# Designs tried in a protein design run: designed miniproteins, single chains. Part 52

Each design is a single chain, and the fold is of that chain. pLDDT is the mean over its residues in the fold that is shown.

## One batch from the design tools (miniprotein)

Design m1790
Fold by ESMFold2-Fast:
Structure m1790 (fold): chain A 95 residues (1-95)
Amino acid sequence: MLPKELIEKAKKILKELFPDIEFSEETIELFAELIKLAGSESKALELLGEEIIEIMNKFNIKEVNEKLIYTALKVAIAKLKGEEIPEEEIKKLLE
């Protein structure tokens, strides 16, 4: 399991960046995992931002919501692990 301090830090960052979005515990834990894998908060935010933009452009999404952030986090983590999430799975995560 991830350290509680890292999870609390991830929750604070997400709330500060997206104050109008209600985040699930699963989404917060994914961001904490991304911070750990990326080695820094700034790198994790850069990777998350890149995936948000790519997914929004590819699937014609106009609004940032919790499902988009959750999906972007899963894609970013998979890429860091040398894995690729199929487009059909990404579509299902966005529904």
Scores: mean pLDDT 85

Design m1791
Fold by ESMFold2-Fast:
Structure m1791 (fold): chain A 85 residues (1-85)
Amino acid sequence: TQEKADEYEKKLAELAAEASRYIAEALRNRGDRERMEEYLRKAREVAREIERLGEEAKKVDETVGRKALSVAGAILAEVDRVAAE
């Protein structure tokens, strides 16, 4: 239903914002490798949560599910770029 699709879209936006905050914290902690790696790990955990959300969303709306998986992939790619610095 449209209401369930809207709920998944809202949750996706919240999780994407959370991952962005962790990546920003990793960048602020460039001089502390242990702290940086901990924030990057948290961002990866959020990306995995978005993947799970995407699988559930596909049962209701394939477009929302595909969007969630694309967002998770983008977060993981950004985390890998930051980790390579």
Scores: mean pLDDT 87

Design m1792
Fold by ESMFold2-Fast:
Structure m1792 (fold): chain A 95 residues (1-95)
Amino acid sequence: MQEKLQQLQQLLEQLKQETDPSKMLDLFQQFMDLAMDLMQVATDEERQQVMELMQEAIDIMNSRKDQFSSGERGQFGLLTGQLSSLLRSIQSEMS
């Protein structure tokens, strides 16, 4: 788990440095896939860490969204909507 959390952090750092919108979306998708896998086996404390990293990824993507094409904005909107709903559901279950 600790090593996977570090991998998630590394993907976030790559996302911060990427300037190509299509590559950012690919990195964000990889980040989401890894985060979802971690959420299935994580403790409540580890889930909190994953949620914080996921929120940072969303914030980065939102800050760059105006650089995206209409199609890329549509794809990002779907991914962000799904992720935001998941984050709110998880937060509601955590104390």
Scores: mean pLDDT 76

Design m1793
Fold by ESMFold2-Fast:
Structure m1793 (fold): chain A 86 residues (1-86)
Amino acid sequence: MAQLEELKARITPASLAAAREAIRIGDEVDKTRPMSSEAVAKLVAAALHFTLGDLDTGIETFREALKLAGVSEEEIEAAVKRLRDA
């Protein structure tokens, strides 16, 4: 089990902001094209990676979630830019 001290060191205001932005973008996508349970599960996994400061893994998992939702490659890269700017 990960120790709370290790988790506390990894969770920052910035990591929480990235996780919140990922979920917000997912909500916007779901309003225009309903996301499958599999796509939502990938989005939740991406948010967990962002929460723990695993930015690279979080971004890749987020791309996979949007691909499952049928978002275009151009729109996925625009969404990734929003996360990086958050």
Scores: mean pLDDT 83

Design m1794
Fold by ESMFold2-Fast:
Structure m1794 (fold): chain A 75 residues (1-75)
Amino acid sequence: EEEEFIEKVIEEFIKQKLLSKDPELIEKFKEKAKELLKKEEFQKLSEEEKKEKLRKLAIELDTEEGIRLIEEAVR
């Protein structure tokens, strides 16, 4: 169920240009999203509130600064 939710969010964010279609960035987002969704505080949120938190995560990862930080971590 949660995995399906994350997949749908990723597809939406890629279409909205909130998340780069870079495979490494997508994998990083999946990993961080799964960790957030496991947190008790996060489980109390509605689906829309969860999407807002994940949207902020995607923006941080897919901004020029976020992309640079991810590239530095990989290289």
Scores: mean pLDDT 70

Design m1795
Fold by ESMFold2-Fast:
Structure m1795 (fold): chain A 69 residues (1-69)
Amino acid sequence: VDEVSLRVLEHELIEELGVSREEAEEIVKLIRQGKLDEAKALIRELGKRLGVSEETIEKYIKGLETILK
């Protein structure tokens, strides 16, 4: 995954899910390390904490899987 895609992802996490910059950076770090299952788990945990619907979280994760494939 290139630097531009990761920066866009960080921005989307903050704007769409409402996560903090620090939380978004942690997710991006996990993705850079190839820890995709941990990154997905953290996205689900944060989305649930922020009151984002399960449908929205799942749709976002599917989009993430597409760009990381």
Scores: mean pLDDT 78

Design m1796
Fold by ESMFold2-Fast:
Structure m1796 (fold): chain A 81 residues (1-81)
Amino acid sequence: DAGLAALQARLQAAYELGKQLALEGRDDEYQAILDAIDARIAALEALARADGVDPSKAGAIHLLELEKEALEKGYEEGLKA
């Protein structure tokens, strides 16, 4: 499935970025990226609520949550190296 392959590639890229940032000691940049993702999720949740849509059903929000998880997992693994 091309869609699944694209999602896997996107999550793998987030994981690799997190790991690289940890290995290079770029903690401020890692935190800035997390803050940007959290701000975007919050903005999309606010827009969904304003439009009368359940935020939990917004695919865009779910994709950002998955990317954040992949980034955090990569960062954790990078810290162990």
Scores: mean pLDDT 83

Design m1797
Fold by ESMFold2-Fast:
Structure m1797 (fold): chain A 62 residues (1-62)
Amino acid sequence: DRAELAREAAADLPEEVREIAVGLYSEDPEVAARAEQRFLRASPEAAAQVLAAGRRANDALR
């Protein structure tokens, strides 16, 4: 479950970052689209944390 792995990877990060990371891996296209919009408007620091959490989640799927 990609959303659960993304949530786990972002567990130690701020709530905003966790919400975006989990949303990007949602099976709901509307939730994923909303998370993409939030990601694009996020600070560079928050965006970097989301990308790092995504990489960790993808590595866990191998």
Scores: mean pLDDT 75

Design m1798
Fold by ESMFold2-Fast:
Structure m1798 (fold): chain A 99 residues (1-99)
Amino acid sequence: MERERLREEGRRLMAELLVLGVPDAVNQALAQGEKKEDLLKQIEEAEQMIEQGLLSRELLPTLEAAREALETGKTASEEERERVRELEERLRELQRQLE
């Protein structure tokens, strides 16, 4: 496989991994004493930075997942955690192929 194709696959897998990891990360931050209102403000600031072209629009799904987790208290399911492990394994394989 060509390096460009492997890098593109890695970017797609990383985006999926970030979205799936967000609910647990948000709930961990809340458990460590972060305030829901402060986390929402950070999400809004990041959304504004994307609108201004300072951050990648590829982060929009991650920010949407973070907002949903804050609003619903959603945690990662066992299936989502298994998918995270699969993504991490594939990303490690891609990294080895790119070395």
Scores: mean pLDDT 76

Design m1799
Fold by ESMFold2-Fast:
Structure m1799 (fold): chain A 82 residues (1-82)
Amino acid sequence: MVRVTVHLKDGSKVVLDLAPDATLVELLEKIVEKFPDRPNLKKLLELAKKYAPDLTVGQLVEKFGTELTEEDLAKAIEEAIL
């Protein structure tokens, strides 16, 4: 299990315990379930499903550490497109 903290643009944070082989899609689905009225989070989830469906939480933590921002998640998806 890996504990990750995701810092949202409004200053909210979400702490999640996930397997390192869990996907970014799964991470974002859990966040969207907690904040279903946030269109920016839904957009990130759509982009992750399209461009980074196999990107794991372990890979995110190796690159960015355990404290993640919405911008870090967007950057990870952008790098998967390239």
Scores: mean pLDDT 83

Design m1800
Fold by ESMFold2-Fast:
Structure m1800 (fold): chain A 82 residues (1-82)
Amino acid sequence: MKVLSAETRFLDDDTLEQRFVVEDEDGKKHVYTRVTDLKSGKKSEWYRDGKKAEPSEEVLEAIRNHPLAQKADREALRRLLA
């Protein structure tokens, strides 16, 4: 499993989008997205290529270990506490 890119952006002052491009073991590229509501701390369900889909544990671990994913989680926590 290979993370090709990781993007984090604010859709508005209360909404954070995380987007990851992941290449699977078959060499196929998939776009995984999730939105975090910064007021409640709740995260949306995952989307793969625009469709609702739960990532495999291997994909989730690859994303969680990515520095940009860790930065996004810390930023969301700081805004919840502010």
Scores: mean pLDDT 75

Design m1801
Fold by ESMFold2-Fast:
Structure m1801 (fold): chain A 94 residues (1-94)
Amino acid sequence: MLRILRINVSVAIIANDGQQHQIRIDIYVDGILIYSYSTNDLHSEIIIDIILESGQIYNIRIDVYVDGQLIASQDILINGSQDSIDISISVQVN
């Protein structure tokens, strides 16, 4: 049975240099890029609804880049029976 999963991603970058940074957030499901978001904002909230088969296991990966450098990567295993997941990533760059 197909179900809708809501993915809530919160990303906070702590940069104490007073400079503007280029941030990219990439979201993958089973190794397939489903969403890419680019911003200069140090705080980002992303909400995505995806359609999954209930009872199957999926890998969700969130990659966070600052100024072209991968600074954080988080992998989460889910089953297709969940209605939502919340993912929070907070990193400091110097």
Scores: mean pLDDT 84

Design m1802
Fold by ESMFold2-Fast:
Structure m1802 (fold): chain A 85 residues (1-85)
Amino acid sequence: SMEEKLRRMEELVEELKRLYEKLVELIRNKAPLSELDEVLEEMRRVYLELADIAQELGTDRAEELAIEASDLYRKAFGLVLRYRG
């Protein structure tokens, strides 16, 4: 149902927030690049699932959640890129 899919999207956004915090912690602790790449790849998978649901629903609310997810993933990617440099 639409409600179940929106709830799933909200859960996925919360998962992305947790993964982002984990990434920040790994950077603070000067973790190996391989561990950062693992978190970033997990974030990508979560984001793609969320984007697929957003495309199926085609609603303004789903689009807002997809934008929030995209912003989190983009921030994470930039953070890892800076850490590599």
Scores: mean pLDDT 89

Design m1803
Fold by ESMFold2-Fast:
Structure m1803 (fold): chain A 84 residues (1-84)
Amino acid sequence: SVAAALEGLAEAREAIRADTSYPPEVREAAIAVLEATLAGDLEAAEEAAERLGEALLAAGYSEEEAEEAVRRARELARRLVEAL
């Protein structure tokens, strides 16, 4: 159900916020993707996904890891916004 998916995204947001294995800048960028997705704003979610990629590169992650994270974030946002 949509309600269960939204609850799962809220739990994921809190899990990311608590995950100290990622720098704060990466966590905030990932949270921005989830918040835009929860709001049903696909354009904002795609822009936040690009910022997540930039934050990962700045934190020393590889270009491949950053590109994969952006791709997954965009796919997740598109699927969830379409389901809303």
Scores: mean pLDDT 79

Design m1804
Fold by ESMFold2-Fast:
Structure m1804 (fold): chain A 91 residues (1-91)
Amino acid sequence: SAMEEAARALAEEAARRAAEIVREASKQGTLTDEIENAVVGAIAHIAAGDFEGAARALRRAGDLAKQAGDEEGSEELYELAERVERAHREL
């Protein structure tokens, strides 16, 4: 359906933005293995169509980013989790 396609497109956009956040954190030296693993997990969930798992993994990545002192990256990851959850609820 058009709603499922829109939800997938939003989830794919969220995965792309999450990857950009990881790349930026890596350049700044704030990336941890735990943050990278959580984001990679979120991208894998999105690729599998598991929007609930993706949102959980993005929130976990946000928690880890905040713990590492990356408040901007944390806020972006939480925003992406909310977008993925909203897209899933519209199915």
Scores: mean pLDDT 79

Design m1805
Fold by ESMFold2-Fast:
Structure m1805 (fold): chain A 89 residues (1-89)
Amino acid sequence: MSQKLVEEARELAEKGGKLSKEALELIKRLEKEVTELVDKNDYEGAKKKLEEAKEEIKKLLEEGKLTEEEAELLLLQIEMAELTLEQKK
């Protein structure tokens, strides 16, 4: 089954949060990449992709391309996705 935590983050952002187009594009790319890895049962690859996304979010925050609120929301959703992948051990 495809990874729904990234999709949940996108839906939360669209309904309850305020995300820039850059933040939405980042989450859509992450959703596709993580879903492809999970569908291949590559949970280690999916976890690595989530770690890379955390570093990218921090960099975008440092560059002023994301607000602190956007970065916090995205990081929280990534951490929830990482916890879900740990349950697949």
Scores: mean pLDDT 71

Design m1806
Fold by ESMFold2-Fast:
Parts: structure tokens; sequence; C-alpha cells
Structure m1806 (fold): chain A 73 residues (1-73)
């Protein structure tokens, strides 16, 4: 989940497509919710909190900050 989210965000940042990046992260979070035994609730809660911050950073062109927010997941 974390590795997939980081990879998805990196690819989206390279294309500068915030919508694609958010869709990819949302898909990973949705999969985690469907398989709670694979991802602890704590990680899901953190992802929901950090995702808006990462999106905001990416929209301002601060890719480094967006990556740092995702690393907190």
Amino acid sequence: AREEALEAQRRAAETRDVAAWQAAVDAVIAQARENPELVPQEVIDRAEKELPLAVAALETGDVEKAVEEVKKL
C-alpha cells in the first residue's frame, strides 16, 4: 500500500497530473478499506489526513513537500 501510493504519486508528479495522482491514491485507500487485515486502520486514518496536504503541495509545484507528506503514511 505505501509502496504503491509512493509510486503512483511519483508518476503523477512527473506528468503533473494531480487528478491522476489523487485517483491512484484513492484507489489504494479504497483497496485497503476492502482488505482491513492488510492495512491497519491507523494507516488509513493517516492517509485520509495527509492526502489533502500532499495534493495542495503538488498543486503549488512543491513535489518534495508532497513526497514528504506521503512518507508520513
Scores: mean pLDDT 62

Design m1807
Fold by ESMFold2-Fast:
Order: sequence, then structure tokens, then C-alpha cells
Structure m1807 (fold): chain A 82 residues (1-82)
Amino acid sequence: MDAALAAFEERVKELIAYLEEIKKDPTPEKHKELLERVQALSEEFQRLGAEITDPAARQRLLDLAAEVQKAVKEYLEENKDL
């Protein structure tokens, strides 16, 4: 459980770093890759949400999901034409 949450947190950091790289040179190919990565994280979030019962771990999972949603939304609003 703790290892799975830590892995999810690391993947969130990787997505945010990838998002920063895309912002420097946005392309349709990078946009597609971003959406695929967001979908993969969404599926992992759903699995972890079903397994985590500890309130503190659940709050951390929700906080991580909120960070991803905010970053992706800001990117999509800036790059509507991709």
C-alpha cells in the first residue's frame, strides 16, 4: 500500500515534469502523449482509491490528483489549438 502510493506520487512528479517540457515546445504528438499519461494516472488513482482506507493516505491521494488536474487544466487552457 505505502509503496503503491509512493510510486503514484513519483509518477505525478514525472507527469508534471513532462508537462513543463511540453510547454516549451507544444506539438500534437506531445499533446497526445500527455493525454495518454493522464489517462494512465487516472486509472491508477481509481485503483488506489479502492485499496486505501487510511484517512491520511486518502487525503494525500486526493491532493496528488488535485495537483495533476490543476496542472493539466492550465496547460489545456493555454494550448486549446492542439
Scores: mean pLDDT 80

Design m1808
Fold by ESMFold2-Fast:
Structure m1808 (fold): chain A 85 residues (1-85)
Amino acid sequence: TQERLSQAVDIIVELQKIASEEKDERKRKELLDVAQNISTALRNYMETKSEEDYNALLEQLKRGAKLAEELGREDLAARMKALVE
C-alpha cells in the first residue's frame, strides 16, 4: 500500500540520519550501505513489481532490522520487521 511505501522511505531517511550522527566510520559506512540497499530494492520492486524484487526488498529489510538491533535501535528494528510481515 501507499502507507507501507511511505514507511519504507521514512526508514531509509532515519538510517541516513543515524549514519550522519555516527562517529565510528565503519558503522557509518554500514548504515549508509544498508540504507542504499533498501532504497535500491524498493525502487526495483516499484518498477518491476516482480516476486524476485519483492523478496530482495524483504531480505534488505531483514538485514536492516538486524543492524538496528545491534545498534540498540529496537524501535527502528520493529518498524522494519512490521514491513516484512
Scores: mean pLDDT 82

Design m1809
Fold by ESMFold2-Fast:
Structure m1809 (fold): chain A 59 residues (1-59)
Amino acid sequence: MTYVGVGSDGHMAKGSREEAINALAETPVLQLVDDDGSEIYSGYNPKAGPVAASLYPVD
């Protein structure tokens, strides 16, 4: 099972449910944020409270 997590400021991580949440919390680096999974990206760190604001299953 794979999940995509998106932080409150758009930081994104992918993995298992808990792995995505933990990676968002602990990986304070710029990440590429896919807009609907397109090739267009915006990268920035989450700096506004809870990191895993949204979590989606993809598998």
Scores: mean pLDDT 47

Design m1810
Fold by ESMFold2-Fast:
Structure m1810 (fold): chain A 62 residues (1-62)
Amino acid sequence: MATPLQAAAAGVRGITSEEEAKKISVEQAIQLLNDYYKEEEEFRKKYDKQALDWANFVKKNL
């Protein structure tokens, strides 16, 4: 069976087969998950900022 880390990394890559998930080493899985979560956190910060800027724009121009 693939480890939970390998399964999570496979999900991030869009891999659905357990055989393919097993080919991801633990080190590769950790790297992939760290990269994914860092990108998600940065995206969330940008989204919140853009939503606030839009709300301020609407208040000023409506």
Scores: mean pLDDT 68

Design m1811
Fold by ESMFold2-Fast:
Structure m1811 (fold): chain A 77 residues (1-77)
Amino acid sequence: MESVKKVLSDNESIKKLVEANYLAAKLLKAIQNKDYETAEKLMKEMSEKYNIPLAKSAGELMRLVLQKLAEEEKKKK
């Protein structure tokens, strides 16, 4: 992979934000459908994937995910 696409792939922060947004949308849909079993599984998966504590709400989880991604970007200096 030696194309311009590689330069965008090296922006892991953007890629992780897109993935986090997709998971957040899926979580919100599960909550709206009152599918709390799926919502709980998604929250646990996101907590493990981004190494954050289990959040009290979907909004708090997204805030913690964004904060963790920002911290990882700072460590890549």
Scores: mean pLDDT 65

Design m1812
Fold by ESMFold2-Fast:
Structure m1812 (fold): chain A 81 residues (1-81)
Amino acid sequence: APEVPAIEVDPTASEEELVAAAEAALRAVARQHGGDLDFLAAFAEAMSRALKAAGIPEAVRERVDRAVLALILALAHEQAA
């Protein structure tokens, strides 16, 4: 499995702040790894686990997961075009 960087989660952050932070982190690793979808998927899974470990509510975690997956799909579509 790809090695993913440490993921920092602020358990007091708002839902919007968590989504923005997750998207920013994903864009940063996408730039560094040239759009490696396997790495991006592994990073998304690591983010989901980190949110759960930090005690973030399920509804907020589902919103973050959905936003991250939508971004991965958008990046994949851009590479195919």
Scores: mean pLDDT 76

Design m1813
Fold by ESMFold2-Fast:
Structure m1813 (fold): chain A 66 residues (1-66)
Amino acid sequence: SFVAPTSFNGVPLIDISDEKGRSENGKVIITYTAKLADNPDTTYKVTVTLDRNFNVLSVDAEKIAP
């Protein structure tokens, strides 16, 4: 089973919600919304790209709300 990252660039993720998974071009892509513990007034969309063995290839966070 996949365990979502609990931090991004060393900052803890809080209020994780709306987790969705999909498969694309031999990769597993998981998206969810979260806030950073040091900036909880801002919501981020987090995208985790995994290979077929569930090794993390990339983690990206995009600001979607103040």
Scores: mean pLDDT 74

Design m1814
Fold by ESMFold2-Fast:
Structure m1814 (fold): chain A 55 residues (1-55)
Amino acid sequence: SAAAALAQADALNAESMKLSKQSTEEFKKDKEKGGKLLLEGSELAVKGMKLRTAV
């Protein structure tokens, strides 16, 4: 359903924002770990955007 897809998109967006904040902090301590978190956050943001666009 459209409502379920939008709820999933919101959850993915919230998680991507959380990972983005963590990646900024980790990147200053460990570039490899920070980069991995940044990539994961970006992937979730893209999935969320696609869900919103498809509905």
Scores: mean pLDDT 82

Design m1815
Fold by ESMFold2-Fast:
Structure m1815 (fold): chain A 71 residues (1-71)
Amino acid sequence: KQQEIDDEVAVALTEIWAAVAKLAAQRGEYDEAISFLERAKERIEKLPVSPEAKQRALDILDETIAEIKAS
């Protein structure tokens, strides 16, 4: 149950980080948004969560980086 909570928290935090980065990009802070997301990826890699949760979180961050770069 603790592992399940940690996994859910990691994904929820990642979604929040992605939303914040998208908002920054909309304000023209593209480089800061990309840098923030790259740092978030490093943090996800260090979290004591399941490989499945890490992969889901990294996918969210990678998709968000791609969306910002496509804008």
Scores: mean pLDDT 81

Design m1816
Fold by ESMFold2-Fast:
Structure m1816 (fold): chain A 111 residues (1-111)
Amino acid sequence: MFRELDREMIERAKEIREELLKNESAEEAMERARRALEEAARLSEEASLEAVEEAARKAAEAVGAAEAAIELLEERGELTPEQRREAVSIAVASGLLYAAAVFRYELAQRK
């Protein structure tokens, strides 16, 4: 496990969430989450350490943005079951893409 990377991911997700809760629209927060997930998916095909680290950062961004979107929508009384389901799906997919990147990195280290 990349202990330092895991800690950086947790801190980044919290930072993104806090930033997006400030004067950000729920729609923009959800769009940022979708974009970060898409970037994490692209990076998951790479086997380099740099790609793993960037995939982790994009996964953390997607989680933080999805959490901010849910909180903003709940505060407005506008959170739908579909929006909650999408945010949970983004978080799960981000975790899976990070795991895939780590496996690809491990394979690339074999002679």
Scores: mean pLDDT 76

Design m1817
Fold by ESMFold2-Fast:
Structure m1817 (fold): chain A 88 residues (1-88)
Amino acid sequence: NAEEQVKKAEELIDEASRLVDEATEALRNGDFERARQLVEEAIKKANEAGKLLDEAKGIDPETKQRLANRIVAVKLRAVGVEVEIELA
């Protein structure tokens, strides 16, 4: 149902955010290969959350917008790490 899909999307967003945090730490430590792998996994999780959110029916507009905003924020953070890897 919509509530279960919202919960799964939130869990995927939380996982993606954690992966970006780990990628940032790997980047800080000079482990560019690990940072890239973690960022790719984070983007994959964020995309999965987006698909669940798009496919879910009966989600109230406020909750849908809040989760969509969180997905965008995580993706922007991930792109920031990718840019830093390329500049290093």
Scores: mean pLDDT 88

Design m1818
Fold by ESMFold2-Fast:
Structure m1818 (fold): chain A 78 residues (1-78)
Amino acid sequence: MSRQEIIDILLRAKGVTQKEAEEAADVLLKEKDPNKPSKEVAIEALKHIPGVSEEEAELLAPLIRSVDDIASIGRTFS
């Protein structure tokens, strides 16, 4: 998955800016498979979503199966 594909998915979340999508994508690209992030990478990516606190990111990270799940959380909190 390319950096631009990840950004495009994250921009589907309401309230996410271009800069926030780019920052979250760069976090996800640290993972071997950006579409299947580890818990730690998912927490860091979720922290770039508007309205998600660090505590909420930690609670939500186990539910993240793909980049689409991160975008779906963004739509719920914004």
Scores: mean pLDDT 73

Design m1819
Fold by ESMFold2-Fast:
Structure m1819 (fold): chain A 81 residues (1-81)
Amino acid sequence: SEEKYLKGVEEAAELVKETKGDINKAFEKFFEKYKNDIEARTGAIQTLTYIAEALAEGKSLEEAIKEAKEKSKANLEKLKS
């Protein structure tokens, strides 16, 4: 569901803050908590990917998280009818 996808987006962003930008550790923590929720996993994977890309571009962690959340939400909105 849309709500599960958005839950994955928000939880991934919070875990990246907790891990100080360690994407792999954030992903491990997410999967421990949401191993059977495919929609939440989709939102998390998408968001973690965008955070990793923004960090690779030299953006701050704060900027990377903000941009990644906006991009993940925009992807969902484009697929909605």
Scores: mean pLDDT 80

Design m1820
Fold by ESMFold2-Fast:
Structure m1820 (fold): chain A 71 residues (1-71)
Amino acid sequence: DEEKRRQEALQELLKTTQKIVDKLDNTVDDLSLASRAAAYEMHKKGLIEVPEEDLELYERAYKEWKELEEK
């Protein structure tokens, strides 16, 4: 179960990365945003533990990235 959740989170991370690559114009900020969003997604699935002090930063990145994905 944990291994399956890890694989699913890694798959989602890979999909997120691929979408960025498809739209990439060499913007470092976009890469940083997506990386943090993917980490937060893995945190939500219980695969990693984001430190409490960083949680707000990662959550903001996740919400912003999802909003960009939608439109």
Scores: mean pLDDT 70

Design m1821
Fold by ESMFold2-Fast:
Structure m1821 (fold): chain A 61 residues (1-61)
Amino acid sequence: SLLEQYEAALQTMKDASKSVEEFKAQIDQFLRHARTVLDPATLEEVEKIAKKLYEEFKKSF
């Protein structure tokens, strides 16, 4: 599904990121693009996934 593709992209960005600041910057850019192409309901789910991954990543530092 489209949601699974966006979640996979966010996971890949998390795995490639070396700092909290780098991952946050990548999330912000990713969500800016997603906002222009996704419907509001799918966007809300993607934003929830991004927030969850960001919080998990912060705990790893």
Scores: mean pLDDT 83

Design m1822
Fold by ESMFold2-Fast:
Structure m1822 (fold): chain A 73 residues (1-73)
Amino acid sequence: SDETKKLREEAGKVVNEGRARMEEAAKDKEELEKEAARLREEVEKIAEKMDPSLAGALLGSVDRLVEAALKKV
């Protein structure tokens, strides 16, 4: 549906912006954890509006992104 497409586009934008903020914070563990928490909160709000399977995929991709970033610090 058009609604699903819009939610996917919104999720993609939020994830890309969150990833950029986390990359900027990569030298500071406390700042990185703060930006990771912010990204999770933003994607959870989008996931609430999505089909459960799409929501799970989105949240899983963000968890993997956050875990990979935090392992480097």
Scores: mean pLDDT 82

Design m1823
Fold by ESMFold2-Fast:
Structure m1823 (fold): chain A 74 residues (1-74)
Amino acid sequence: VPLQVSPDFSVRIGREIRAMREEAGLTQQQLAEIVGVSQSYVSQIESGKIGYSETAKRINDYLAVQELKRVVLG
């Protein structure tokens, strides 16, 4: 595991978060309220301006759980 997060990795994570959020039908504001961050933070992580962090991981984990619930439970 690298000690430094590359800019390419931050862009990739932001793109994945955006795709999962849009598939879940959430706005940036709604996602921010659910995970306990500002809407500005969600916008910045999705655009790749903020690198991978514990907060970004929590956002991704939340969206992955919603994806699984949608696929399994309908």
Scores: mean pLDDT 72

Design m1824
Fold by ESMFold2-Fast:
Structure m1824 (fold): chain A 66 residues (1-66)
Amino acid sequence: ELTPITEAVREELLAKARETGLVTEEQVLLAMETMERIKEIFETLEPEEARRRAEELARRAEAEIA
């Protein structure tokens, strides 16, 4: 069910958070939640609509982090 991509992204974000000290657990959690949501969209919607929704979700997550 869960793809290795989510785990790889999580590990990379955690590693960078530790290295920079600027990223908090909250930011990592938000990124993980966004990835999970994107995957759900790709499973339920048609490929073209899923891509559009995924892009919108990613942009919203970026705005919230900024």
Scores: mean pLDDT 67

Design m1825
Fold by ESMFold2-Fast:
Structure m1825 (fold): chain A 70 residues (1-70)
Amino acid sequence: SAELREEALRRAAELAVAVGRREAEKRGMKILDTEVEVKDDYVVARIYTDEGVIEARLDLKTLEVEVKLV
């Protein structure tokens, strides 16, 4: 169902944002902005901070989240 897919993508985006924001807070970084991109195989949240950009990428097949500072 398209509606179930939309709900799953919304929850995936929320999780990616939450993980990224938590990493910024753990590192003592000031959060300036948050952006989300949804792709066919993954969702990426970009947390813009005063020290750089934290990317939290959620794989839609494995549901694993990878975090990196860019």
Scores: mean pLDDT 86

